# Designed miniproteins, single chains, continued (5), part 86

Each design is a single chain, and the fold is of that chain. pLDDT is the mean over its residues in the fold that is shown.

## One batch from the design tools (miniprotein)

Design m18975
Fold by ESMFold2-Fast:
Structure m18975 (fold): chain A 91 residues (1-91)
Amino acid sequence: AEERERLRRVADALEARARAHPDEPVAAGVLALAERLRAAPTLEEAARLLAEFARSIRPEENADVEAAREWLRAAAAELEQGRAALLAAQE
């Protein structure tokens, strides 16, 4: 239950950032990523999808997407915190 709720919160945060900055080159990609995160079955799969998307954005190739990389790093930290919380709850 908590896993799904955290995925929804992370996806909602990314969607909100993309909608607040529609002129950013990666906004459409971030919106699509948010939907994929909502559909992810686990926090592990969501983190994998997020990391894969983040790796597709290269500052050396597109400096204009550096801000979006920061949003993705924040989302990755939130997913990792969720995993740590689930592990702690099992102890």
Scores: mean pLDDT 69

Design m18976
Fold by ESMFold2-Fast:
Structure m18976 (fold): chain A 55 residues (1-55)
Amino acid sequence: SPLEAFTRRLQELIAEHNRELAGARTEEERLEIDRRYQEGIDRLAREHGLPLFPP
């Protein structure tokens, strides 16, 4: 289902975000990683038409 696909991709994003954070050495790197993660979530939510995120 679309919801199952969304959940799987969200879990993949979370795992990748945790991996990137583990490799970050500076606060600036962590902030950039967090911003990319948020952008990834926002895009994924838009792709699945969630009402909290404009398409």
Scores: mean pLDDT 78

Design m18977
Fold by ESMFold2-Fast:
Structure m18977 (fold): chain A 77 residues (1-77)
Amino acid sequence: AAQPVPIDELSEKEQEAYDLILEELRKHGSITLDEAIKRLQEELGISPEEAKEIIRKLVDSGRIRYDEATGKLTLAQ
């Protein structure tokens, strides 16, 4: 379902998810979507579906980049 939320704004949970993903990207340069989802599940106790929605919002806000060809997330630079 479409929900009208500001794309450039992050909730507390989304900000925590962003910080966790940034830490992994700083260490490794890139991570797979599956690794990002797993990290968010382990650290935040959220479902894979909720993790995917948060990651999508981070991509849509330009905070991170998703490469569909490789399934990898990278820093938006």
Scores: mean pLDDT 77

Design m18978
Fold by ESMFold2-Fast:
Structure m18978 (fold): chain A 57 residues (1-57)
Amino acid sequence: GGDTATRAGAALQSRFGASAESAAAFGKAINDGWDARTAAERAGVSQEDARAAIRLA
């Protein structure tokens, strides 16, 4: 399932001001099996925002 990745990406974009590209990259990294920290690094978003977005998913 991609539900958590999709919701976290949406939260990054809508609540934390991430670009659509960064949100999509984050969701892809989570779907590829990476932890939030590594997904944040790959997407170019802060680890704090990534952690908060996952909490909201």
Scores: mean pLDDT 80

Design m18979
Fold by ESMFold2-Fast:
Structure m18979 (fold): chain A 114 residues (1-114)
Amino acid sequence: GKEEARKHGEAGLEAGKRGYEAGTGEEALKGAREAAEHAQEAAKAGYKGGKEDEGGSGGSAAGQGGLKAAEAAKKSGDQKLANEAQIYAGVGMTAGGMAATAGKKKPLGGEKAA
């Protein structure tokens, strides 16, 4: 549930942070990969609830960590690592965005429309 989404969000953000602070492309790629995995787990937990703001927030936080790690991979001059890190960052951001969208949709009141 939402607590798991929050936990994964924090873990993903920290993984991304460690990656971009480590100063190597390999660590940056690891950070991006772990952030993406945590973003997907946060999104799954929140998406299942359909209204879990925590799921969207967790997924987005982890996804942002992955983006920073991907940028660090680019700066490290490892073109192959940078390319792979960008893919993971995209996956994480997509997962976070989907969870956030699901939460914002309609948490309650399926009867009334516009």
Scores: mean pLDDT 70

Design m18980
Fold by ESMFold2-Fast:
Structure m18980 (fold): chain A 66 residues (1-66)
Amino acid sequence: SSLSEEERKELAEEAQRIDDEIVRQLLLGKLSAEEAERRGRERIAELAKKYGLSEQEAKDLTREEG
């Protein structure tokens, strides 16, 4: 499905928020690099489902400025 510009911005902001938390926990020694990658993949799948996207579309849109 096609997202609106506002939905793409919301997706990007939500993904950035999740990434910031994963990185923060990694830097604090609370996560291994493996665990951080696993959590990142799981959250992208969750965001894809929430916004009606494929996992690849969610990954691609999280790299765009909305």
Scores: mean pLDDT 75

Design m18981
Fold by ESMFold2-Fast:
Order: sequence, then C-alpha cells, then structure tokens
Structure m18981 (fold): chain A 59 residues (1-59)
Amino acid sequence: DEEKQNLIAKTMFEYFKENPNEKEIKLLFPKKAEEVKEAIKEGDFEKFLKLYKEEFPVL
C-alpha cells in the first residue's frame, strides 16, 4: 500500500527532523545512513521517501 508507505515515511521524516539520532538512522538505514542524514538536514522529503522505499519495500 503506497499511500500507507508514504504516510509512514512522512511521519519518520518529521520525527528525525525534530529528533536527529545518528545511531537510530544507522540502524534503520545501515547502507544509506549518510544519504538519509543529508536528506533530513536539507528538508528533502522526496529524497528521503526514495531511500525509505529502497530500504522498506512493500512485499
């Protein structure tokens, strides 16, 4: 469900913008943690959403 995936990603993005936790980001995105951190710092939700969908694909 892409709509639910987008909603979860948006919630996670807003959470990390308010509560930047490098260890938590690395746990959730072990291969892409640096790119995720950059997307959050830049406020680039589109980039974050792409990274989220790569890490947590709908099965």
Scores: mean pLDDT 80

Design m18982
Fold by ESMFold2-Fast:
Structure m18982 (fold): chain A 61 residues (1-61)
Amino acid sequence: SASELAELQAKVRESAEKMKYEISAGVYEVAAAVGRTMPEDEEFAKRAEELAEEYRRLAEE
C-alpha cells in the first residue's frame, strides 16, 4: 500500500543518510591519521579530526 511504501522509503532514506555520514567520518579519520604523520599538517589533521567527529555524531542522531 501507499502507507507501506512511504514507511519503507523513509527507512531507506534514513539508512542512506547514516551510511553517507559513516563513510564521510571514515574518510576524515584516515585523512587525520595521515596528517598526524607530518608536523606541517597539524592544522589539516585537527580539521579532519573535527569533521570525523561531527560526521560520527550525525550518524548516531
Scores: mean pLDDT 83

Design m18983
Fold by ESMFold2-Fast:
Structure m18983 (fold): chain A 76 residues (1-76)
Amino acid sequence: MSEAVRELAEAGVYEVELAVARVLNAPKEELIELARKLIEEAKEAIEAAEKENDEQLKKEGENLLKRGEKELEELE
């Protein structure tokens, strides 16, 4: 598995965990932490995709980054 694919998969896991936590009315602090982890892994996925010259993985990472940033803005 490429580094970009691995990082993108990790970001995707945090996206799902954040969505589940929201449905379960988790504390705001937990939602913020999950959003921050999603942002961090998405940034790592973008960086790895750029090094691997994979435009599709970069776009998917950018989409996850935007989602994480939007969630964090709504929580702050």
Scores: mean pLDDT 82

Design m18984
Fold by ESMFold2-Fast:
Structure m18984 (fold): chain A 88 residues (1-88)
Amino acid sequence: SEAEEKLKEITKDLDEETKKFLKKILEIAKNTKDPEEAAEKIIELVGELLPSADYGAHIVIALKIAKLLGFEDIAKVLEKKLKEEVSL
């Protein structure tokens, strides 16, 4: 219920297409127990929806969504990946 409310808040600023992949991200986070595997799947999904965005932007979007939905373990993995990308 809380995650669904956060999805509605995000989609008010973004297109309906974004809402669809946010729901898929939520399902990945709930169904994948390994946070590293979940982070990789989420980055891939964001990249599929937003192919015109840079790789770093995909990680930033995935990280923000993970934090907003309360998936702290996944968020920590994504934050580490983002630091590696920015340090290039």
Scores: mean pLDDT 75

Design m18985
Fold by ESMFold2-Fast:
Structure m18985 (fold): chain A 66 residues (1-66)
Amino acid sequence: SFADLLVERYGLSPALAEEVAAELQKYGDFSQQLLDRVVAELNVPAEQRVQLQIELMQLYQEYLKS
């Protein structure tokens, strides 16, 4: 699943990975609140927050093509 890919590639917790996958499937995007939780769990610097969002969106689009 996409959640499994997030766990393996980024080291996200399974619970958070499932939430990211669910929001992307329902809305094609994810909330700023959810992004804040991802940034905190991955210890991503604030200046890379927007880049992380873009990377996750691109990864989801590639996953859908597979």
Scores: mean pLDDT 86

Design m18986
Fold by ESMFold2-Fast:
Formats: sequence, C-alpha cells, structure tokens
Structure m18986 (fold): chain A 126 residues (1-126)
Amino acid sequence: DEEKRKKIEELKAKADFYYEKVKAAEEARKLVQKALDLVQQGQASTPEQQQQLLEEAVKLLREAGDLLARVDSSTGGSVYTAAGEAQRDPSKAVELVQKALDEVEKQLKKYKEEYDKAKKELEELL
C-alpha cells in the first residue's frame, strides 16, 4: 500500500525532526541549569567571584542558545537574549536565567510529546 508507506515515511521524518529538537533541548537544559547554579552561587560570593561566575554563566547561556537555535531559532534566541540581559543587569541574573530554564523545559516537554506521538503512530502502522 503506497499510502501506508508514505505515511510511515512522514511519521519517521517527524519523529527524527522532534528527536533532534529533544537532544538539543536536553543538552541546552543542562547548560542553562549550570548557569542558574553559578548565578545563585554569585549571590553569596564576593563581588570579584560574582563577576567571574556571571561571565561563566553568560558563556553557558550563549552556548545553550546556539545549540537550541539549530532546531528552534525562537527559543534559542530567547536564551541568547537572557544572557545579554543578565550581563547588562547582574541584579536580575537569577530571575532571567530561571525564566530561560523554565522556557527550555517547557519546549523540551512539547518536543518529547510530539516525538512520543509520532513514535506511537508509527508503531501502530508497523
């Protein structure tokens, strides 16, 4: 059945597409979580240590933003923007990084749901 083969190919492509998004978002989530841990440590640190921890956190956020931008330019851009805002206003760094983490986790959940749905529909056709 040509229609069944076409649907299997479409579902495989959709599963692969969301799998790449899941992989990128899981890696980005780990980087943003590490950035959050660093800016939280900064709150109890000397000014010199706080600046160094913030610079490391900003690098991790930019790396996460670049990874996400490969699969989701909007979410990646949001994380990259959070890095720039945290660097400009260190007093808001914890809130900005937490918001970025929440957004990455929200998108990761959506990507996993779409991946699982495509995989389930594919399994039902095999």
Scores: mean pLDDT 89

Design m18987
Fold by ESMFold2-Fast:
Structure m18987 (fold): chain A 110 residues (1-110)
Amino acid sequence: SLATRRELHRLALEVYGAHHDEPAEARFEALRDALIAWFRARAPTLSVAELEDLGEAASSAFMGVLTIEVVELRLKGASEEEIEKVIEAGNRAVGAFGDEWRGVLAEKRA
């Protein structure tokens, strides 16, 4: 739902802001852990379809934070290599989230 997506985006921004002085990789790991914790807290009471919508909303929140980070780096004149490393770190964190989310979804379907 729109409310669920707004809640996840707010959480993502709060976690990003709390880790503003840390390297991008550490910020993405903190975001992954926060989203996984939020997701797991909601997962037991949700249907498979709601769980899928939740996973998509979490992925959207992650992409939002990654976009903000890349834009900020470009404004600071970061090199193409630095930007690529940040994108790779973000993709690794999204992948790790996706793997755990798919595991919970598989258990719910069984």
Scores: mean pLDDT 79

Design m18988
Fold by ESMFold2-Fast:
Structure m18988 (fold): chain A 70 residues (1-70)
Amino acid sequence: SEAQRLQERSQRLEDLARQTREEGEREVEEVGRTVGKEEADRMRRIYDATVLALNQRAEDLRAQAESLSS
């Protein structure tokens, strides 16, 4: 069904957001050690924004799926 397809896409975006968060934590830690705190904080903001955008898209798809299954 269309609702199931949207739910599956939402789950994949949530999985991508989780992977992006994990990658971001590792890169921010490395940059903090090798470059410094200011650049690490900048990089963290970029990863946080990316994860937020992915989660917002996932939420939109989930809401659309729910509206179709009413």
Scores: mean pLDDT 88

Design m18989
Fold by ESMFold2-Fast:
Structure m18989 (fold): chain A 121 residues (1-121)
Amino acid sequence: STDEIESILNRLFQGKAKVNDFVKIASIIKEAGSFDPLIDALDSLGKKNKKVFKGLNAKTLASIAYFFNILAKNADKSHKVTFKSIVRFFENIIGEDLTKIENVDPKYKDALIEAEQILKS
C-alpha cells in the first residue's frame, strides 16, 4: 500500500525527506502497476536482507536499481553510499548500466521518471 511504501522510505531516510513527496511518489508508482516486488525489496533492504533480489526477474531488478539510483541522488551522505552500493550490486548481477531509464520495466518507466522529477524539485 501507499502507507507501507511511505513507512519504508521514511525508515530508510530516517525522516530527513519531505513526507508529502513520499506520498506522491508512492501514489504514482502504485498507479503504474503492481508494487509487491518493489515493496518486498524495499522492506528486505531495510532489514539488510539482499537474498530476495536474486529471485526477481531482470526487468524488476533494473526498476528497483533505478529507484535506488533516484534515492541516492536525493539522499544525505550517509544513505547515498548505501543506495549506490545497492545499485552497483544489481549492475553486477545484470551486467548493464542500471542508472539508465531505458533498462527499466516499461510498466514502471513513467512513474520512475515522474518520481525523479518530484525529488529534483
Scores: mean pLDDT 60

Design m18990
Fold by ESMFold2-Fast:
Structure m18990 (fold): chain A 95 residues (1-95)
Amino acid sequence: MEAEKEVEELRERLREATKLPDEERRRVAEEIIEEAERKAAELREKNTEENRKLALEFEIIAGMARIMIGVLKAIELNKTLSKEEYEELLKKLKE
């Protein structure tokens, strides 16, 4: 199936995205989510066991891309912490 090759291509694209700058990485992750969810929906409509398994693989890729976006948001939040706020957080963790 062409869909099996597309699963591999999206997985590789997501892997390569980890090497990109934060803004480009987020954009690529968003594109992967859109493509993977669209393909999963199309496969689920065909309602065969094989298509359900392939749809799940696309859904897993979309989930991984969402986790990547979540990590990028956490990095952005960390960049907004002042040195003083970071030092106060460290003190609380040592108490």
Scores: mean pLDDT 77

Design m18991
Fold by ESMFold2-Fast:
Structure m18991 (fold): chain A 67 residues (1-67)
Amino acid sequence: SPEARRHFEEGVAAGRRGDLVAAAAHFRRALKADPNFTEARVALRTLEERHREFLEAHREEIEALAA
């Protein structure tokens, strides 16, 4: 999906800026648009593995932003 790809690219850009909340939210939007988008799933998993405590602390914010 072009829409899922756009959200994925936005997530990658946010991650490079160090905006982990925005990165996680964009990857979740990509997966909402295309649940089989392997690249977005891998990117989100990698982000969660490296920043687990931070992302868990911001879980509600990420869910709201990804809605």
Scores: mean pLDDT 88

Design m18992
Fold by ESMFold2-Fast:
Formats: C-alpha cells, structure tokens, sequence
Structure m18992 (fold): chain A 85 residues (1-85)
C-alpha cells in the first residue's frame, strides 16, 4: 500500500491531496483567516475517514520518502508512505 501526500503552500492557502495506490484520494484546503487555519469540515471528515481505514488495514510504516521545493513564494512538498499490514 502506498499513500502519497502532495501539498502546495501559496500565500495564506495550503492545498493538500492525499492519494492511495488503490485509487482513493481526498483534497483538503486550509486558509489562514485572522491568523487561524480554517479547513472545510466536510473535507476534514473525508480525510479522517480515509486515514482511519488505511491505518486499520496497514498499521506498519515500511518507508517514508519526502521531497520539498520552494519556487518564489510557493512551497511544494510531497511525502510518499509505503505501508504494510
């Protein structure tokens, strides 16, 4: 099982997409409003459900690969988890 997290930070907005090797994906957008991070509750619930299912089936972390790139005022990061049962 592989889980890929791609995140892009631009200004006050963070967009993160979590994708699984079995074809599931959830995108979460966080926006800084008055100094606080605001996430859509429906997106947050979908992400929590996906994480719970993945952790229940694949509780072991076999490897983690991280890459980060900064271009101007944007930061792009990717984390790839390989998970086992």
Amino acid sequence: MTVTIKAVLKGNRLEATVSTSDGRSVTVTEELVNGEGVIDPEQAAALQALVAEVRARYPRVLSVETSERRVGDEVESEVVYTLGA
Scores: mean pLDDT 79

Design m18993
Fold by ESMFold2-Fast:
Structure m18993 (fold): chain A 91 residues (1-91)
Amino acid sequence: MEELNKILRPNEELKKLLETVGETKETYTLLEVLLALHTYLMRNRLYRTDVDDNLVDLRGTPLGKLFGVDELDLRDAERIIELILKNSEVV
């Protein structure tokens, strides 16, 4: 997908979140941001495995505050991409 190769400069809040998983670059491809967010979700154990492995509980998390959502469905790739793009500048 053309979107995955889009070069993004994360805003300050997204950049801080990416730093928690060891990402310290000024720019990323959308794919790199998606992979870093997946690492963030895994390390913080945000999956609702008791309900659905594709549902992520973001309530009270920095990512939930940044995205303005309490829950993500990992099957809704378009929504996740929209939330990343809302918090980034296209370079």
Scores: mean pLDDT 78

Design m18994
Fold by ESMFold2-Fast:
Structure m18994 (fold): chain A 100 residues (1-100)
Amino acid sequence: MRSEEVRRYRSPAGHEVVVAVVTEGGRSVAAELVSDDDTPEALEELERLARELARFELEALRNNWSDDEITARMAEFARRARRLGLVTIFAGEAENIPVE
């Protein structure tokens, strides 16, 4: 059974932050994206990207993907994110996500 949650908040620096958390089998993965583009269109695309990234990371953990495979796929997500004015991208197990 899988659950997905997306949250938006504004950072102390005034950036819009999108966090997607995907949980399955007692494991949680979060993807956090920070952008300087706060248009509704950009935020909607960031939410979509965050969900895709969290789902990918969870799948990688479930299937024991190699670090090299994960790194290669993350490079593709980072490239897409740069087109959206992304400042920061992070994905991993929820307990390892920095909470600032």
Scores: mean pLDDT 69

Design m18995
Fold by ESMFold2-Fast:
Structure m18995 (fold): chain A 100 residues (1-100)
Amino acid sequence: SLKEAIEEGLAEIKKDLEKEGLTEVLPLVEEIAEVRLEIVEKGEMTEEQLRRLLELLKEASEKILEGLYKKGKMSEEEYKEALKELEEYVAKVEEQIAKL
């Protein structure tokens, strides 16, 4: 089921984050899963839920990138480029949500 897929996906992401030592991201990915489960349970997705998911995904992604950079798994140049790409992606999605 979609609920089981979300729960299994969360378990895998948590395992990967723990393996990388990015435990500070765990609360954010758990909240993303909670919002997704609420959407599935109610059978509806609101603009507020979409904006909340985007906000959580942005924050989680920023923390993952910072964690990888601080652990030496990413160069300063790679980190800056990834942050720029994330900012551009978020802006594009925000424009799409605003047009709903």
Scores: mean pLDDT 85

Design m18996
Fold by ESMFold2-Fast:
Formats: C-alpha cells, sequence, structure tokens
Structure m18996 (fold): chain A 93 residues (1-93)
C-alpha cells in the first residue's frame, strides 16, 4: 500500500532527522522541516512515479548531506535514510 509505505518512510526519515538534530541541535528544526516538506511533495506526486522518485532522490540527497555534517551519528542516519528510500522506491515502482 503506497500510503502505508509513505507513512513508514516518513517515520524512518524523521528518526534520521532526530539523530542528526541530537548531534547538531541548531539544525534540528531545519532538518525535520526538510523531511516534512519532502514527504508532503512525495504524497502530492504518488500518481506520477517519475516525479515522486525525483522528489525522493532530492530529499535523500539533502538528508545524506546533513548526515555527513553529523559524523557521530552519520552511519546510523544513513542507514535509516536508505531504509526509508528503499521502502518508498519499491512502493512507487
Amino acid sequence: EKEAAVEKAAELLREAAKLIGEADPSRKEQVLEAVDRGIAAIRENLSDVSAALRTLAELAGEMLKYAEEAPSVKEEAIQLVAEGVNLLSMALS
């Protein structure tokens, strides 16, 4: 179910954002807002696979950049992002 996959991926991406925010509290709100905006854009494009996948790739790239700036949680944050991306990419294909 696409909606269930979006919800689960949102949980994983928000968990990654929280880890990044714990390592860098000054960016916590910014990273969480980026996830919320990205997920909302994916929801708007669920019927357009190419647009949804492009938005997912953009969100994933942004999250990976934030993770690289938080070395203490980088590996864990990247794993959560990858799991969320895999769930959504499979549901969107």
Scores: mean pLDDT 83

Design m18997
Fold by ESMFold2-Fast:
Structure m18997 (fold): chain A 61 residues (1-61)
Amino acid sequence: MSKEEFEKRLSKVDLSLYDPLSGLTVQQGVDWVKRNGITSLEEVRTFPQSRTRDMLLESLK
C-alpha cells in the first residue's frame, strides 16, 4: 500500500483499545510504528513476530 494510505489508516485507529494478553495499548503500537519509520503494512510484516506487530496488523486491516 502507499505511504499516504498507510498514514490515513493509522490516523483512524482507535487509540483507546488495548491487548489484554500483552498489556499494550494501540497507542503504544502506533508510537512503535512511528519510532521505527514504518510506512506500510508490508514493513510491519517484515518485523519479528510480536504482540505489537499482530495487534497493529489486526487494527490496520
Scores: mean pLDDT 69

Design m18998
Fold by ESMFold2-Fast:
Structure m18998 (fold): chain A 59 residues (1-59)
Amino acid sequence: ELTEIALQLQRFVELLRPRLDPEELARLSIQVGNALLNKDEARLDALLAEAGLTREDLE
C-alpha cells in the first residue's frame, strides 16, 4: 500500500531530521523507502536499528 509506505517514510524522516546531516538522512531515507517497497523486513529492521529505531517508531 503506497500510502502506508509514504506515511512510514515520512515518520522516519521526521524522527531523524534533528539528529542527522541532510545528506545522511537522504541516503538512509532512500534505503528505508526501498526496503519498504520491496517488503524486505530483514533489511528494514537492520536499517532502522542502525538509526536507533524499530518498526514501532514508524507507527
Scores: mean pLDDT 79

Design m18999
Fold by ESMFold2-Fast:
Structure m18999 (fold): chain A 60 residues (1-60)
Amino acid sequence: NVEKLKEAIELAAIHARDNNLSITESNIKEAAESYNVSYSTAKKLAKEAAKKNNVKVVKD
């Protein structure tokens, strides 16, 4: 469900911003699988949320 994933990613980005953390590619993959959304779509949403919240997306 893309809308539920988008909400979850936005909350995760806000949490990362407030705690001076990064969003990891493994977190994005896990979220994509949990919400039954493609990794490509999940990564696009994660990068948009990260940019909006001034947070980094890192490969782990």
Scores: mean pLDDT 82

Design m19000
Fold by ESMFold2-Fast:
Structure m19000 (fold): chain A 69 residues (1-69)
Amino acid sequence: APVRPLTPLQQKYLKLAKFLLDELGLSPEEVARVIRVVLNSESDEDFRKALRELGLTDEQIEAILEKLK
């Protein structure tokens, strides 16, 4: 079958998406916005600023950063 295993980076983003949906209780639309911020952020500070603009708390932002380590 023409299927490929997920790369470690893709597995990391999938794990993050599940965390956002299941543990932070974000909607699928909010999860998509967070993943887009992760992919497009050049620095941790830009990332924190963009997530605050999405309405996330500082505690939620730090939990997301820990999942990305």
Scores: mean pLDDT 75

Design m19001
Fold by ESMFold2-Fast:
Structure m19001 (fold): chain A 100 residues (1-100)
Amino acid sequence: MELDERIREIINSGLPAEEIAKRMVELAEEAAELEEPERKIVEIVAKGLAVQATTGNKEEALEVTRKLIKEAEEEFEKSDWDEETRERFRKLLEELKATL
């Protein structure tokens, strides 16, 4: 996608990680136009990065991210989502949790 190219240019520019995080948040939110389970994951990551960029506190960013994950899990379990979509969403959440 076009966002990947812009993200790479920002990274290759040698900008500080904090500035990269701020710019990536905006680009990641635009990428949230993907399929629903992927969109939700991107939104969670973008919001977590926004907290990290604003506060500089990794632990606070992780807490916000975990809270958003729980909220998303509750919303999706209440929704009449297909089992395949729910299973895919859970796999993406596990990968996200493992990365964080």
Scores: mean pLDDT 63

Design m19002
Fold by ESMFold2-Fast:
Structure m19002 (fold): chain A 95 residues (1-95)
Amino acid sequence: SSDDIKQQILQLARDLALLVLLRAPDSEVERVEQQILELASQLSKEEQQELVEELRKLGDNLSNTVTYISNDKQLGDEVRRRLERVIEKIEEMIK
């Protein structure tokens, strides 16, 4: 279902934040970004709009959490920037 796809995407966003926290290679983070985009492309434009709002809220929470755990604001900011790039690509699908 679309709800199952949405939940998979939100879990992948959490996985992305964890990879950044663990300082994983860019290739691993980019793989997760691609998986999010592939799943998002299966959603309707209305569901993509709802997903964008949920990802922005989650991205803020994950960025703050990564900053807190790592004591590194730049690392938290990287999570926000990476998720915002994914969001921008989803917004381009809506247009």
Scores: mean pLDDT 90

Design m19003
Fold by ESMFold2-Fast:
Structure m19003 (fold): chain A 91 residues (1-91)
Amino acid sequence: SEAERRAAMRALLDEVLARLRALAERSGDPRLIAFAEALERLAAALLDPAASEEEIEALGREAEALAAQVPAEQLEEAERIVRELGERAAA
C-alpha cells in the first residue's frame, strides 16, 4: 500500500539523517553540519503533502550548493552512508 511504502521510506530517511547528523557532529565542520541540516529540511518537505514541487526543488538546490562546500573526504563518507542504507532497503 501507499501508506506502507511511505512508512518504509520515512524509516529509511530517518536512519540516513541520523547517521549523517552523527557524522556532522563528530566532524565539527560547520559546512557538513549545514549540509546535514539542509538534507533534514529537504526530507521533511518530501514527506509533507502540503509542500510544493517548487519548494522541494529549491531545498534540493540549497542542499547541492552546500554539498559543493563540503570537503571531499567528508562528502564521500556521507555518500557511502546513503548508498549502504539504500542497498539494504533494496535487498
Scores: mean pLDDT 78

Design m19004
Fold by ESMFold2-Fast:
Structure m19004 (fold): chain A 93 residues (1-93)
Amino acid sequence: SSEEILKKLEELGEKFIEKIKKNDMEGLVETALEIVEFLKDNNFPEEVLKKIEEILQKMLEEIATLSTEEAVKKAKEAFEEIKKLVEEALKKK
């Protein structure tokens, strides 16, 4: 269901933020890949997947140069954008 997809996305976003707080760069990359695979397994359109991959890739690159507090803010903004893309895709059927 749409609610289950959004809840899992929220959980993955929280997991990503915890990896930032622990300075776990390997865990950040693994969690980003888990997000993409989860959405792909739920039959999201290729265009939506590409946009989300671009958001995640840019976020990972920026996090490497940011403080923990700035990285957490950046991640929260990126996940709000991802959530909007997912919600819009779910409304289309």
Scores: mean pLDDT 85

Design m19005
Fold by ESMFold2-Fast:
Structure m19005 (fold): chain A 55 residues (1-55)
Amino acid sequence: GKEEELRKLVLEAGKLQGMTEEQAEAIFDSILESASLDDALKAVKEALAEVEKEL
């Protein structure tokens, strides 16, 4: 579902930033507390696209 997709994207973004899985999971939990799944998915996808564009 959307939650699993968001978790996967957050873990991928965290890995690109040199974060541990534990650190990425903490960010995922924070996102779920502060944002809707749709808004969070959009934001993470946009952030990953920008990182990929700069690489």
Scores: mean pLDDT 75

Design m19006
Fold by ESMFold2-Fast:
Structure m19006 (fold): chain A 100 residues (1-100)
Amino acid sequence: MKREELLKKLKEELENETNENRILQGKAAMLLIEKVEDFEEISAETDPEKRLEKLAEAAEKLGLKKAAEALRNFLSAPPEEAKKLLLEAFREMAKAYDEL
């Protein structure tokens, strides 16, 4: 799918979304698609740990240090803490998207 088509689809889905966590996830995805040149390479990575490290590197390049740290800590955290870290990363990325 072309980047522009994917962004349009996500925007349409987000307009009908009422769940705050899904809204944060959607905005985080839109930021990555718009600002990360290597997004297609990251999305093609099938190893979850390698994909997460690539996402953390992308967030760090965008100046989102808290999101990058949260993503790197996700893999070593207990399940309840991992969930909070992922939401923290999405919140930081969603804020960056809103500031575009």
Scores: mean pLDDT 75

Design m19007
Fold by ESMFold2-Fast:
Structure m19007 (fold): chain A 72 residues (1-72)
Amino acid sequence: MSEEQQKELIEQIEKGKEAVANDTRVPEADKAEALALYDKAIEYAKKGDFSKAGSLFTAGGIIRVGGVIESE
């Protein structure tokens, strides 16, 4: 995999973290959990484990979206 793909994945995860942090509709507990998963996803992406990074990024996104849907 290219260094560009690694940088792009990290940027997408960082954008996800900002989106979660600024989303007032996500319960605080779900927000904290999603942010923790995004942080771990960045660490795996830096190590070149894109499969694990992608899985954690997806899990963080699901927690964020689930929190919004369940609260509405």
Scores: mean pLDDT 74

Design m19008
Fold by ESMFold2-Fast:
Structure m19008 (fold): chain A 68 residues (1-68)
Amino acid sequence: SMEEKRRELAREIVRKLEEAMKKDYEKLVEEAKKNKEYDLLEEAAKEPSVESQMVKLLVLIRKKEEEK
């Protein structure tokens, strides 16, 4: 059915958007790491949004890896 095909295309688009956003977040975290500016990302991550929570999580992971 056309509705099923539309749902498949929509899911594919969502997956691509999620992958692109994750890559952009990873890039921001790596840039902050290079510049020693994790504190700025941690402040931004205090905002109550899914995007801010993703940034916060990635920063925490990078810091943990650098500690050991």
Scores: mean pLDDT 69

Design m19009
Fold by ESMFold2-Fast:
Structure m19009 (fold): chain A 81 residues (1-81)
Amino acid sequence: SQEEVIEVLEEALKEWKERFPDAAWAHQVLEELIEWAKSNEVSAEEALEKFERVYQALAPDFSEEEQAFWAELLKEIRKKL
């Protein structure tokens, strides 16, 4: 459900801030994505599609560890579909 996807994103943001504290801009992008999802009452499928597009845009600037973290997050969101 949408609520489950938002919970996954909020938990991921918390973990991301703890594990990658210097990635402030990436934190901001994820925060904006969470607010977008909350404000627009999007489906889990729409949230996944937008999240994947955001990841593709940011991936070139990610470390290997950040890429692995985001890939696991996408898998978790997909399980809520």
Scores: mean pLDDT 73

